# Ledger of designs, part 85: designed miniproteins, single chains, continued (2)

Each design is a single chain, and the fold is of that chain. pLDDT is the mean over its residues in the fold that is shown.

## One batch from the design tools (miniprotein)

Design m7127
Fold by ESMFold2-Fast:
Structure m7127 (fold): chain A 74 residues (1-74)
Amino acid sequence: MSRKERIIEAVRRIAEILRERNSPLAPYVEAVLERMLASTDPAEVERLFMELMARLDAEEPALADEVVAAYEAA
């Protein structure tokens, strides 16, 4: 998979987990995913991913750790 495809897959997984947990971050992550899917710029996708991970680390650190582990394993 390309870098963009790996990032989008990771963000889909984050959105699924947050929806399942009824997290207030779920709508934010879903909006980020939609923007990533609409983007043709790999640099924009990476920037959006970094911003998303920074917010997850600040507000949901345990979930951020789970996501990083899952992303590294993929």
Scores: mean pLDDT 77

Design m7128
Fold by ESMFold2-Fast:
Structure m7128 (fold): chain A 96 residues (1-96)
Amino acid sequence: AGSGTASGTVNGLAATGTLVARAEGDTVTLEATLTLSDGSVGRGVGEAIAEPGQTVRVGAGVQGTDGKVGSVIAEVTLAADGEATVTGASVTGGTV
C-alpha cells in the first residue's frame, strides 16, 4: 500500500488529508481521511481500474458527521509488481 497527504479547502475551511492507496488485481482503491481546521473529520473511499505501469486518477468523496462534504483526487501509479504509490493529490470542497 502507498500513502500520501493532500491539502486544500472544504467549505471555506483549511483541510489536510491523509491517503492510503492499495491495489488488488486491476483495481486501485483510495482511502481518504480529511481533517478540517475546525476539528471536523471526514472519510471516503474511491476506486479506479489501472494496468501495471499506469498512473491513474482516483477520486474519493469525503463526508463528515457534521454534513461537510469534500472530494480528494489522487494520482496513483501502479508499479509492474502491483505496488500502488500516491504521486500527487488535491482536496476540493462544497456540496457534491
Scores: mean pLDDT 74

Design m7129
Fold by ESMFold2-Fast:
Structure m7129 (fold): chain A 55 residues (1-55)
Amino acid sequence: MEHLYESMKIALRNASKYFDREQIEHAVKTVEAALRKAGVEESKIEELRAEAEKL
């Protein structure tokens, strides 16, 4: 579980170099849905959302 969360966080940071904010926002929504299906805690999903909004 932690590995998936950290990997997605790193991927989003790397993506921010190549994609605009709107594209990052769509990617974040996809990641949020995947993490919820995998049973990741909502608080961690909210942290990922906040991190992406800073990009």
Scores: mean pLDDT 73

Design m7130
Fold by ESMFold2-Fast:
Structure m7130 (fold): chain A 65 residues (1-65)
Amino acid sequence: SEKEERKKELLRLIGEILRLIGEILDLELELKTASGEKAEELKKKIEELKKELKKLMEKLKSIKI
């Protein structure tokens, strides 16, 4: 049914969101011990992943059950 398909899509998006959060947390941990150019690279990667996370969260909000 349509509701079951939406539920499956929700679970898939949640899985993707959790994976992305994990990646962000790993990079933030690296950032705590990084300096100079390495720190700037990590900051940029974290910002890109946070933008991707925002897009996934917006997709999650758009799903009606």
Scores: mean pLDDT 83

Design m7131
Fold by ESMFold2-Fast:
Structure m7131 (fold): chain A 78 residues (1-78)
Amino acid sequence: MEIDYDNEAARLMVALGRSFFKKGKYEEAAETYERAVEKYPESRVTPEALRNLAKAYEKLGKYELAKEYLEKAKELEE
């Protein structure tokens, strides 16, 4: 059985995005979360990445994008 490196890589990218968000680097956080979702769309952390991406877009004033990503996260968690 192949080791699921994609899920581990996605977790590390989400952790990096969270670090940028905590530092107030919302554009860098959003970019990092987008890359995690784009490269690892089926990972176990993708719903969390989408929720965090939505929060980053809210901080950037992009409320329509924030709503879209929050909705995508809810669809994956249901």
Scores: mean pLDDT 80

Design m7132
Fold by ESMFold2-Fast:
Structure m7132 (fold): chain A 60 residues (1-60)
Amino acid sequence: SKAQQLLLERLRADLEEARRRGASPEYLALLDRAIEAVEQGNIIEAQELYAEALKLESAE
C-alpha cells in the first residue's frame, strides 16, 4: 500500500541518518526490526517498534 511504502521510506531514511550520527546499537536495532516488519507486511508491529525507537531518542 502507499502507507506501507511511505513508512518504509521514512524508516530507511531514519536508519541512514541514525547510522551517520552514530546512534546507539539499541536504537539502530529497533529501526532495523521495524523495517523487517514492514517488509513482512506486519505494519502494526513496525509502528510499535518505530514508537519504541522514538521513545529511546526522546529519553536523551
Scores: mean pLDDT 82

Design m7134
Fold by ESMFold2-Fast:
Formats: sequence, structure tokens, C-alpha cells
Structure m7134 (fold): chain A 67 residues (1-67)
Amino acid sequence: SMIEETERLAKELVEAAKKGDFEKTKELGKRLHELIEEAKKVSEELAKEMERIANEAQREGVRAVTA
């Protein structure tokens, strides 16, 4: 499932951000973007849900480093 893959990548991105691994965070962000772009070719609704998951992960990562 593309949603399950998005959730997995989002979780890994948050953990990488918490550890200060900026290279891995950047790579995971690129993979999330590519997956969302592929989803847009098939289903706009699926892509929007994946974008929501990615945006929540970004917010969580920011909170982890600013708390």
C-alpha cells in the first residue's frame, strides 16, 4: 500500500530528525516527495492523504528539535 509506505517513510524521517541525521532526513523527504508524485498520476485523493501524513511528520520533527 502506498499509504503504508508513506507512513513508514514518515516515521523514519521523524526518527532521523530526532537523531540529527540531516542527510537521512533529506533522503527520506525526497523519497516521500517521489512517492506522492507517483500517487498523483493515479489518484489525487490518495496523494492528498499521503501529503497529510508527510506534513504531520514534518511538524513532529520540528517539535522534537525545538522542545
Scores: mean pLDDT 79

Design m7135
Fold by ESMFold2-Fast:
Structure m7135 (fold): chain A 97 residues (1-97)
Amino acid sequence: MEEALELVEKASDLVVEAMEKTTNFDAIVYATLALIALHLAKRDLERGDVEGAIEGFKIALKSAEKALNVTTDPEAQRYLKEAIELLKKAIEILEKE
């Protein structure tokens, strides 16, 4: 649980870094949606709603993948790819509990 929370916080920071590296409007919109979903899912996790948190992290993952697909900036792509891998690991950890 604590390990999953740390991965999510790092993923959130990486999504913010990706937004700073791109001027693509659609990428910024999808990244913003990912950040909103991460924030809400983190709140669910802190309140003990693990199932709600998993759902929210999956929504964040989908939005981050959409941001990655529309951005052309290599640095933004690098940050989004790392964030996506961390989110997948966090979801896997939570689903094993």
Scores: mean pLDDT 87

Design m7136
Fold by ESMFold2-Fast:
Structure m7136 (fold): chain A 81 residues (1-81)
Amino acid sequence: MKAIEELQKAIEKKLKELKEQGKVDEEEIALGEKQIKTYEAHLKAIEAGKGSISKEELLEKVKKELEELKKAEEEKKKKEE
């Protein structure tokens, strides 16, 4: 599921940017990891035929989270200026 991979890459990029600035927010890292684990668990359940959520619904949720993450990065950058 490519959308989950894209979300993981977006989170990794955010964490890399924070590290480059010498800022490491443990809460931000924990939240990102929790989101990834949640989506991975849903994906595994769908693949096993036990998912209560459709693959399409999971994709929509992941895309929404990716959009929110991207918006949060832009807003955070503006606040730091």
Scores: mean pLDDT 66

Design m7137
Fold by ESMFold2-Fast:
Structure m7137 (fold): chain A 99 residues (1-99)
Amino acid sequence: DRARELLERAREHIEKAREALEKGDIESALEHLIEATAYLTAAEALLKRELSDEQIEEIIRDVKEVLRENRKELTKEQVEVMIERLEESLRELEKELDA
């Protein structure tokens, strides 16, 4: 299941973001949050409509580009809040997939 694979990749990046944050590596945490957001966005889109692999990869690429271009200096507290929000989004999409 392609949607499940995308959610698993998002989970891996959320976990890596949390590990980076715990080590004080804000830059690495932000990069993993960008990756996780891209995979979650692609998974959500795929759950709503049929998408080709090319369309999925285009969504991932475009989301990463937008987030990297709009990246700003963030505090550890702001990054923690973003991780928590992505963890919640992941849980909701995983429930949708299992329904």
Scores: mean pLDDT 84

Design m7138
Fold by ESMFold2-Fast:
Structure m7138 (fold): chain A 56 residues (1-56)
Amino acid sequence: MITPEERERLLRIGRAFDAYTRMPEEGLTEEQAAARLGMTVEEFRRYVDEARKLAA
């Protein structure tokens, strides 16, 4: 059902969401969390939004 490319994308989405949920405890900004994962703030926000939709 899931292609290898989609699986990799879902893993990236999961990593972004995990970082997002840890931000309050670690005192990280969105920019810092995105940079840590090697992505832009815009890309980070998109992945977090997609993760929330997938988790619902």
Scores: mean pLDDT 77

Design m7139
Fold by ESMFold2-Fast:
Structure m7139 (fold): chain A 67 residues (1-67)
Amino acid sequence: GLAEAQELLEEGERLGVAAVLGRADPAEAIKKYEEAARLARESGDEELLKQAERAVEGARKLQEMLA
């Protein structure tokens, strides 16, 4: 549900920060954001979906920069 999607966005954010600090793989943040996007689509929450999709895009760009 929405609460689960929001929790996944928060986990992705923490993993993204850790990836910038060299403590995590940005791919893990991408996975959390993709799960959040899926749940937002199932719930019909367009705002949450847009937030999750933007987060996936940002994390993928981070992954490319760190590769």
Scores: mean pLDDT 81

Design m7140
Fold by ESMFold2-Fast:
Structure m7140 (fold): chain A 75 residues (1-75)
Amino acid sequence: MEKLQKALDEAVKAAPESLRPVVEAIAKHILEDPFDIDGAALRARKETGASREEVDRALKFILDKVEEEIREYEL
């Protein structure tokens, strides 16, 4: 979905430097399977070695950005 990719790209760019690698990893896996958000977070955690708290914060950041973008588009 073009909107999802745009929202994910914006989330990566807006992410704090400390969370950016985790946000990038989660975004990559969400694009591969948009219906398995929990799986994307788990894969990102394994790839980055980030703590559960860092992954949870990165995931919330992405979901907030995706919701914001979709909400604006859907009227």
Scores: mean pLDDT 75

Design m7141
Fold by ESMFold2-Fast:
Structure m7141 (fold): chain A 76 residues (1-76)
Amino acid sequence: MKLSEEELRKKAEEIVRLSAEGRFEEARKLVEELRKKGVDRNKLLEYIKEVAEKLGDEKALSAALLIVNEVYGGDK
């Protein structure tokens, strides 16, 4: 099941904020939930980049990108 674009933007914003706070375990759980709901990796990454750029938080962007790649199996 896919989220609406508005819900996906809100989830991307939450992931970026959790990453900015160093709450990587909670950010990872959100990404896992989105993957299980059928959210495409590339679509999620686009929204994360857009949100992080709007917030001006490059460290949160980097952390969120790493978490998404780990959850979607980027290392295997």
Scores: mean pLDDT 78

Design m7142
Fold by ESMFold2-Fast:
Structure m7142 (fold): chain A 67 residues (1-67)
Amino acid sequence: MSREELEAEVLLSLGVIYLYLAKKTNDPELAKKAIELFEEARRLGSPELQKVADEVIKEAKEILKKL
């Protein structure tokens, strides 16, 4: 695994944590932070990771609309 791929995986994991916290606390700033982290992960990640990032970005944007 390249450093770029490792960083992308870490960013994806951190984004998921922020997204869950945003949903639990109804905090739109945490949801925005999650989206930023997912977008960075998508930029650095493999094509497979980009697919995962695209799905979680879509979910995060829907959550943000409800907050």
Scores: mean pLDDT 83

Design m7143
Fold by ESMFold2-Fast:
Order: sequence, then C-alpha cells, then structure tokens
Structure m7143 (fold): chain A 57 residues (1-57)
Amino acid sequence: GAARDALEAAASRDVRELFEKAQEYAKTHPEDAEKIVEELYEEASRRMTAAQAAADA
C-alpha cells in the first residue's frame, strides 16, 4: 500500500546515500572495496525488509 511504498522509498533514499559514501571511501581502498560494499549491501537489505515489515504491521 501507500504507507509501505513511502517507507520503502525513504529507506531506499538513505541506503543510496550510504552506498555512495561507501563507494567513495572504497575508491581509496580498492582492495577492500568488495568486502565493504558486500557488508553494506547486506545492511541495506535488512533495512528494506524491516521497512516493508513495518508498513505491513
């Protein structure tokens, strides 16, 4: 519904900002870039799932 879409959109925006900042940081440490991005992706997935669950509650 609209509430779920709004929460997901807000979470997505915050996640994108985190990804962009992490990518900039990772460019300074390219050898660790994949590890950092992978961990951030996992956190992003949790946030999106939580936002969807909150809207459904």
Scores: mean pLDDT 71

Design m7144
Fold by ESMFold2-Fast:
Order: sequence, then structure tokens, then C-alpha cells
Structure m7144 (fold): chain A 91 residues (1-91)
Amino acid sequence: SEREIARLLAAASITLAGAYFSLEAARRALERGDYELARQFLEEARELLREARELLRELEELGAEERVLERLRRKLEELERELEEAEEELE
């Protein structure tokens, strides 16, 4: 339903924003040499990105517009790449 798609789109946007803020917090912690805090924020970002991927799958099943799905997929992939790069800095 349209209402259901709108709800999931809002949830996906909030979840992706949360992942972005967690990644930014992790980057700041890395710059300060606070590796424990950085790991905590990266773990939070990883969980949020996993949730966002599940929301994207639900949106695909409900027939959300392809243009909207493409935008969310690109944002998710960009954040997943940033997470991988930040995790490598901890090793």
C-alpha cells in the first residue's frame, strides 16, 4: 500500500541518517586516537546499515518506484564502503 511504502521510506531514511552520524562519530574518534569509541560507533553503523538493507528489500517487495529504490541503494552502498574503509583503519 502507499501508506506502507511511505512508512518504510521514512524508516529507511532515518536508519541511513543514523548510520551516517555513527560513521562521522567513528571518524572523529579515529582522528583523536580513541579506537575503543571508534569501534563502538562502527558496530552501531554496521547494524544500522544491515537494517537499512532489510528495509530496502521490503520496499522492493512492495513495488516501490525504481527511481526511489536506486537512490536508496546508492546511498546504502556509499555508506557501506565508508564503513569498510573506516574498519580497515582500525587494523
Scores: mean pLDDT 88

Design m7145
Fold by ESMFold2-Fast:
Structure m7145 (fold): chain A 87 residues (1-87)
Amino acid sequence: MSKEALELLLEGAVLHLAAAVLMVISKSLPEKEKKEALEEARKLAEEAVRKYEEAAKLAEGQGKEDAERDKRGAEELAREAEEELEK
C-alpha cells in the first residue's frame, strides 16, 4: 500500500470513528442537540466514504478490499444517521 493510500485510510477511519461516537452519544442528548449530533455524524460518515473511495482507487489487493469494506460500513452509518434524523 502506498503512503498516500494509507493516509487516506487513516483519515477515513478517524472520520468514521467520530461519526460512530456521535451516533452513540446522540441517544442520550436532548432533541435539539440530538439532531445536531446526528447531522454532524451523517456529514462525517459521508466524508469518510469519500476518503475510503479515494484510498480504494490507490490501493491494490487486500488494501483495496479493506478500503471498500470500510467504505460500505461508513455508507451504512450515514444511512442510519439519516434515518434517525427523519424520526
Scores: mean pLDDT 86

Design m7146
Fold by ESMFold2-Fast:
Structure m7146 (fold): chain A 99 residues (1-99)
Amino acid sequence: MSKLREKIAKFYELAQEIKKNGSEEDIKKVDELMKKVSDTIKEYRDTVAALEKQIAEAAGDPQKAAELRAQYDQTRSDLLAKIEKTVDEAIKELEKLKE
């Protein structure tokens, strides 16, 4: 969890540095990568919020609530891994622009 937040911070710091000193073409690439990272984080937030709502609505059904909690844990893990992979790939692309 904390390491992913540090990677996201590093990505935005690197993006901001390139936007200050980069060409218009480099800035365009940074904006595309920022959108991709933002879209992936939004997918996580929207999916997790929907599952949390379903768990709350299933409060009267212990079996369904347990199944939804297992799905929540798995989905959260998978989407956090997707964010980390997307951020790692974005950082790598930004580092190429600094060459």
Scores: mean pLDDT 85

Design m7147
Fold by ESMFold2-Fast:
Structure m7147 (fold): chain A 61 residues (1-61)
Amino acid sequence: SPLDRLVELARSAVRRLVELGVPKETIRAFIDALSAVIATHDPERAAQVRAELEAEYDRLA
């Protein structure tokens, strides 16, 4: 689905931002903003996406 592709792109973006040394607070704000947009259509999927992206960040940082 378009949403699944967006999530994969977001995961790749999080990895790249960590590699570039972007501050934790900025990366968290990005995750929060993306999750908020998804929540306007699918709150359950938004919570899942937030958890997946936060887990990816925690694995790399």
Scores: mean pLDDT 83

Design m7148
Fold by ESMFold2-Fast:
Structure m7148 (fold): chain A 61 residues (1-61)
Amino acid sequence: EPYLLKIFASLYLYRVDGDEEAKKEAERIIEEVKKRFGPDYANEVYQKAEALADAAIAADR
């Protein structure tokens, strides 16, 4: 899913570099998903993206 990877990349950049623009980008993408596919689907995509970001950060440790 293109949305999942974009949210993941933005969350990863925010968590690693403190990139405030990346945080805002992730928020914009999830809002777009929510408007197009509904809140339940948006929540599932966000949870998956957050889990991927957590796993990637843990793997780098």
Scores: mean pLDDT 80

Design m7149
Fold by ESMFold2-Fast:
Structure m7149 (fold): chain A 71 residues (1-71)
Amino acid sequence: SYRKYAEVLERHGRLLKAEGRNEDAASAYTMAGKYYAKAGETEKAIELYQKALELDPSNEQAKKNLAQLKA
């Protein structure tokens, strides 16, 4: 299930953020957003991409995916 996988990635991202591993957390949130989008949860995907960019503004995949969903 795309949703269950996204939830696992989001939890992993929260753990990485709690450890101060912001770039790794941003990557996990970006992947979670991708799978939430695949599950049809567009608003949740946008929120995860925005969280990723708050932690790592240079994350090209999060920028690209966010722009695509807001188009």
Scores: mean pLDDT 88

Design m7150
Fold by ESMFold2-Fast:
Structure m7150 (fold): chain A 76 residues (1-76)
Amino acid sequence: MKYPKEVIEAEARATMRLMGLTVAVLAGDEAARPALEEVAELIKKGIEAAKKGDFEKAKKLFEEAARLGEEALRAL
């Protein structure tokens, strides 16, 4: 199965933000927890869309996850 490069790059950006939020929560920053949960859910939906071959939907979901994660990390 071959994913478009744009989808892979969007998923990578979202995953990096998820990791940052995970580290913040593990370090005791509870303000990061709601964003962590929302970003994780968006990534899950993006993966599900990609598995169904809906790469445009997957890309949008990963880009939204990355945007929300970036905003949340910037607010910490």
Scores: mean pLDDT 85

Design m7151
Fold by ESMFold2-Fast:
Structure m7151 (fold): chain A 56 residues (1-56)
Amino acid sequence: SRALAAEVLARARALAEELLARAAASPSEEERERLRALAELLLALADAVTAPAFEA
């Protein structure tokens, strides 16, 4: 449903924002890079999974 798709996107964005905040607080450059990459992948995956629901 469109409502579910919207909720998934909203939660994915909230989680990505949390991951970015944790990355900023991390003392490890490797950990910061990994967390930022995970946040971007999470947003891309959420968009890909929910896009067909909006187009349908």
Scores: mean pLDDT 77

Design m7152
Fold by ESMFold2-Fast:
Structure m7152 (fold): chain A 89 residues (1-89)
Amino acid sequence: KKEEIKKLEEEIKKLEEKKKEIEKKIEELKEEKERLMEELREAPDDIKLISELIGRILRIIGEIFDLEREIEEIEKKIKELKEEIEKLK
């Protein structure tokens, strides 16, 4: 039982590390999105530049949503592993 618990705890630790990596990526993408939104606000009346900036912003929003879904799946998996540890006690 104790060796099984150790393996589950190690798996949880790896998932928590992955979650932290994804959270960092989300923050970086949010910062990039804010910069692009600021650039869009200051943009000249250039339809081509405005279209490009909007396209980049929408892409970043999509990436953030995908990464947030990955975090939700990781959190669910961590919860399941913690429940397995409780069953082994």
Scores: mean pLDDT 84

Design m7153
Fold by ESMFold2-Fast:
Structure m7153 (fold): chain A 97 residues (1-97)
Amino acid sequence: KEEIEKEIKRLREELAKIKDPNSKEYATVLARLGEAYVKLGKFDEAIKYAQEAIEAAKDDPLVRARAYSVLANAYYKKGDFEKADEYLRKAQELLRA
């Protein structure tokens, strides 16, 4: 949808302005990009951004859980139910901590 494409453009511009790639802000924007790409039906892009968000989030359990949820949703929609279940479990474990 046009609204989702505008959101992705805004998030990409936001990401480019963040100077510290180890910040929670940077990791959060990457996770939000992953969510937006899932909504747009671009699951490979969603997986890419979610993986980058997990790496950037380091020890932040909420951002990591958010990114794992994106991976689970993207793989589920691609029909990879085994990977979807694996990442959903990882997200749930982080939210219980």
Scores: mean pLDDT 85

Design m7154
Fold by ESMFold2-Fast:
Structure m7154 (fold): chain A 58 residues (1-58)
Amino acid sequence: SEERKKILEEIAKKLRGIGAAIDARLKLEKGEISREEALALALEGGASEEEAQAILDS
C-alpha cells in the first residue's frame, strides 16, 4: 500500500541521516575532517541539526 511505502521511506531517510552523522563522526575521530566539515557532511546526509550535534559531540 502507499501508506506502508511512505512509512518505510521515512524510516529509511532517518536511518540514512543517522548513518551520515556516524560516518562524519568516524572521519572526525580519524582527523580527516574538521568539526565544521563533519557537521556540514552530516546535514547534507539528511541528519537534523540536533541529531548531528548529538552524534558529533558524543
Scores: mean pLDDT 83

Design m7155
Fold by ESMFold2-Fast:
Structure m7155 (fold): chain A 94 residues (1-94)
Amino acid sequence: MRERIERVVEEVKRLLAQGYRVIIGTRSLEEARRLADALRAAGIPAEVLEEYDVNKAEQILSVNGVLVTTRELARKLYPQLKERTSDKIVLLEL
């Protein structure tokens, strides 16, 4: 038992406090929705991306700082978002 939702929430809070924007890749869209719900309950305005959309992903990171999606989408989005912004971006794969 190395990963728990509560630990992910605390890690995300610390990364945001350090000026990072966070992309979270989960095993499924259902896990992404549950994690985003937990983040919002903790006061973090996280948003879920269900389909590949780089422009929407960039907007979510700019407004909310946290994007939650599937691991497959997160891996495709991460290199493109790093090219589009000078912000510190971290990819968390769950």
Scores: mean pLDDT 82

Design m7156
Fold by ESMFold2-Fast:
Structure m7156 (fold): chain A 71 residues (1-71)
Amino acid sequence: SAREDGELLYKAGEEKFEQGDYESAAKSFERSAELLKDDPEKKKKALQNLAIAYEKLGDEERAKKYRELAE
């Protein structure tokens, strides 16, 4: 299901982030947020971690965008 796939991608994003692979983490969190669109709390967490991943990549504009979307 979309919810199960979104949760799996969220975990994959966390694992990539822990490995320092912020590009792969961002892709996983972005797809997770899309799949979790009907779960506001889980979508918010995915968007917050997506913003942090972009901060780690030095992409301040995308980090700000996703931080604002997580509000």
Scores: mean pLDDT 88

Design m7157
Fold by ESMFold2-Fast:
Order: sequence, then structure tokens, then C-alpha cells
Structure m7157 (fold): chain A 65 residues (1-65)
Amino acid sequence: MKELLRDTLLGFMRMAEAIGMFKVKEEKDDTIYLTGFADENAKKLAEELGKNFEELTGIKVVLEE
């Protein structure tokens, strides 16, 4: 179940990157770094996704400018 949730959330993040909402700057074992947000709404969505992702999987999501 945790693996499925992790893969699903990573899929959503990769989809958001593909449509230009933000960029994945760096991916480490326990941390994903996001940058290049299209607008304030994209940044807010990334913050909400990151919080849910961290709570469900333990992988941290860090927003960089």
C-alpha cells in the first residue's frame, strides 16, 4: 500500500512537471527538490502535494526558487 501511494504521488508530480507547472530540480533517496513554478497557484499546489507526499510516504518535498 505505501509503495502504491508513493508511486501514485510521484506520478502526479511528474505529470505536473510535464505540463509546465514546476520543474523537478533534484531527486534524492528521501528528498525531492522542486523549482521553476509557473505562478503562485502552481507553487501553492506544489506545497499541498509536498505536504501530503511527506505525510504519506516520508519523502520530503522542498520548494526552491
Scores: mean pLDDT 77

Design m7158
Fold by ESMFold2-Fast:
Structure m7158 (fold): chain A 58 residues (1-58)
Amino acid sequence: MSAKEQEVLKIIEGARKAAKLGPTGKLVAIHELKKVREKYKDDPKVVELIEKELEEFE
């Protein structure tokens, strides 16, 4: 995997862990995922991965 893909996967893993800590953790997770989606908006694969994770929280 590229460094970019590894960074995105680490953020997704962190978001999943944060969401398990409670409502505040879930809000932080959603915010971080949306931020990464905006950062990599030109990468459809990254956007798709993040949108799939956001669906899991919503």
Scores: mean pLDDT 78

Design m7159
Fold by ESMFold2-Fast:
Structure m7159 (fold): chain A 63 residues (1-63)
Amino acid sequence: MSARELLAKGREAAAAGDLVRAGALYLEAARKARKEGDEETLAEADAALREVLAAAPDPAAAR
């Protein structure tokens, strides 16, 4: 599995309104991208994760 595949799955989850799933997938994509040295995917995953955090500022409230 590649970091880009995880990023794509995260975007699908976000489009479906599942922000909890999207956040988890974006975090995994960022971790994979860091290990692989994929700066492009890392930047996209980080931006997407920040967007999810802005939409749900209290992750404990997103049950």
Scores: mean pLDDT 76

Design m7160
Fold by ESMFold2-Fast:
Structure m7160 (fold): chain A 65 residues (1-65)
Amino acid sequence: PTVPLYRVVKDFTATSPDELSLKVGEEVAVLARLDDGRWVVQSLKTGEVGIVPSEYLEEVGTVTL
């Protein structure tokens, strides 16, 4: 499937088990957008899935998984 591709613009440190820690410059595929501005993403580096605030991400385009 083709999904939105985003890049991390600032480091995010997970504070709960459902969140995903990311470093600036990493790329993620957006799988779902939640009502509170948090998104479910998959790391293209590790394949791990978790929740990240959308403010940490910038749109790059799309990626096919």
Scores: mean pLDDT 82

Design m7161
Fold by ESMFold2-Fast:
Structure m7161 (fold): chain A 74 residues (1-74)
Amino acid sequence: SLRQAVADLAIEAAKMLWEGKSREEVEAFLDRRVDEIAEKYGLTPEERAALRARMRAVLDQLYTWKKIEEERKK
């Protein structure tokens, strides 16, 4: 389902960040995967843009938590 594809994408983004990928690398990965999901599920340009914005917000939150965790380990 579309919902499961989006959930899986968020999990993959978290794994990449905790494996040491840069925010920029994960953002590029997410942009590519959003386009693939949009084509597979027949999303409109507006729905694609909304999904991209959602995934970028998720990435921002994950990146913030990763930085907090890194600072706490000091």
Scores: mean pLDDT 83

Design m7162
Fold by ESMFold2-Fast:
Structure m7162 (fold): chain A 59 residues (1-59)
Amino acid sequence: SSMKEKLLEEAERISARLAIEKGPEAGRELFQRVEELVRQGKLEEARELIEKAKRELDE
């Protein structure tokens, strides 16, 4: 997969976990924001957003 595909796959997985922990709105907002960043070519910002969400879920 391309870097974009890998970021979107990870975002989908983390958004699903976030939806379980904080509700479907939180998961949807995370996925939409990552998708927007990827569309704009802001791949580093997308990765940072995913990593931040992962840290919050491991607490």
Scores: mean pLDDT 84

Design m7163
Fold by ESMFold2-Fast:
Structure m7163 (fold): chain A 62 residues (1-62)
Amino acid sequence: MSMEEAVEQLIREGDEAIKKKKYEEAAKLYTFALDMAVKNNLPKELIDRAKENLEKAQALLA
């Protein structure tokens, strides 16, 4: 599994957590995805996608 595939899998797991209304779990998964994407200098589109999903999960927690 590539680092890109690992980050994409974490985003998918976050999306599943959102569907189950587990917003705190989703935020943690998206945070992990974002950290991994930034740390490994992955494409900007993937970093931006993780950021946007994290912001959406955080908004649902407010």
Scores: mean pLDDT 85

Design m7164
Fold by ESMFold2-Fast:
Structure m7164 (fold): chain A 79 residues (1-79)
Amino acid sequence: DFIEKAVQLAKEELPGLKEAAEKDKNEFAAKILNLVEKTLSEAAKLEREGKYEEARKVLEKGIEELLKLQSEERKKLLS
């Protein structure tokens, strides 16, 4: 359930990030998309191995890193 919600959140946020990347042609957006894809791929692999706790930790860390990247980019734009 928690992992399903995290995947759903990513699906909801990705269209906005893709739209921003298309408008700005920004390498930052590519980094975010790559982070999300890598995190989901690693979590899915761990789930297939029955390592649900490790999969959850990977998703949590990925979300934290994503939020840090967004915060730093906003800081640069507002500076």
Scores: mean pLDDT 72

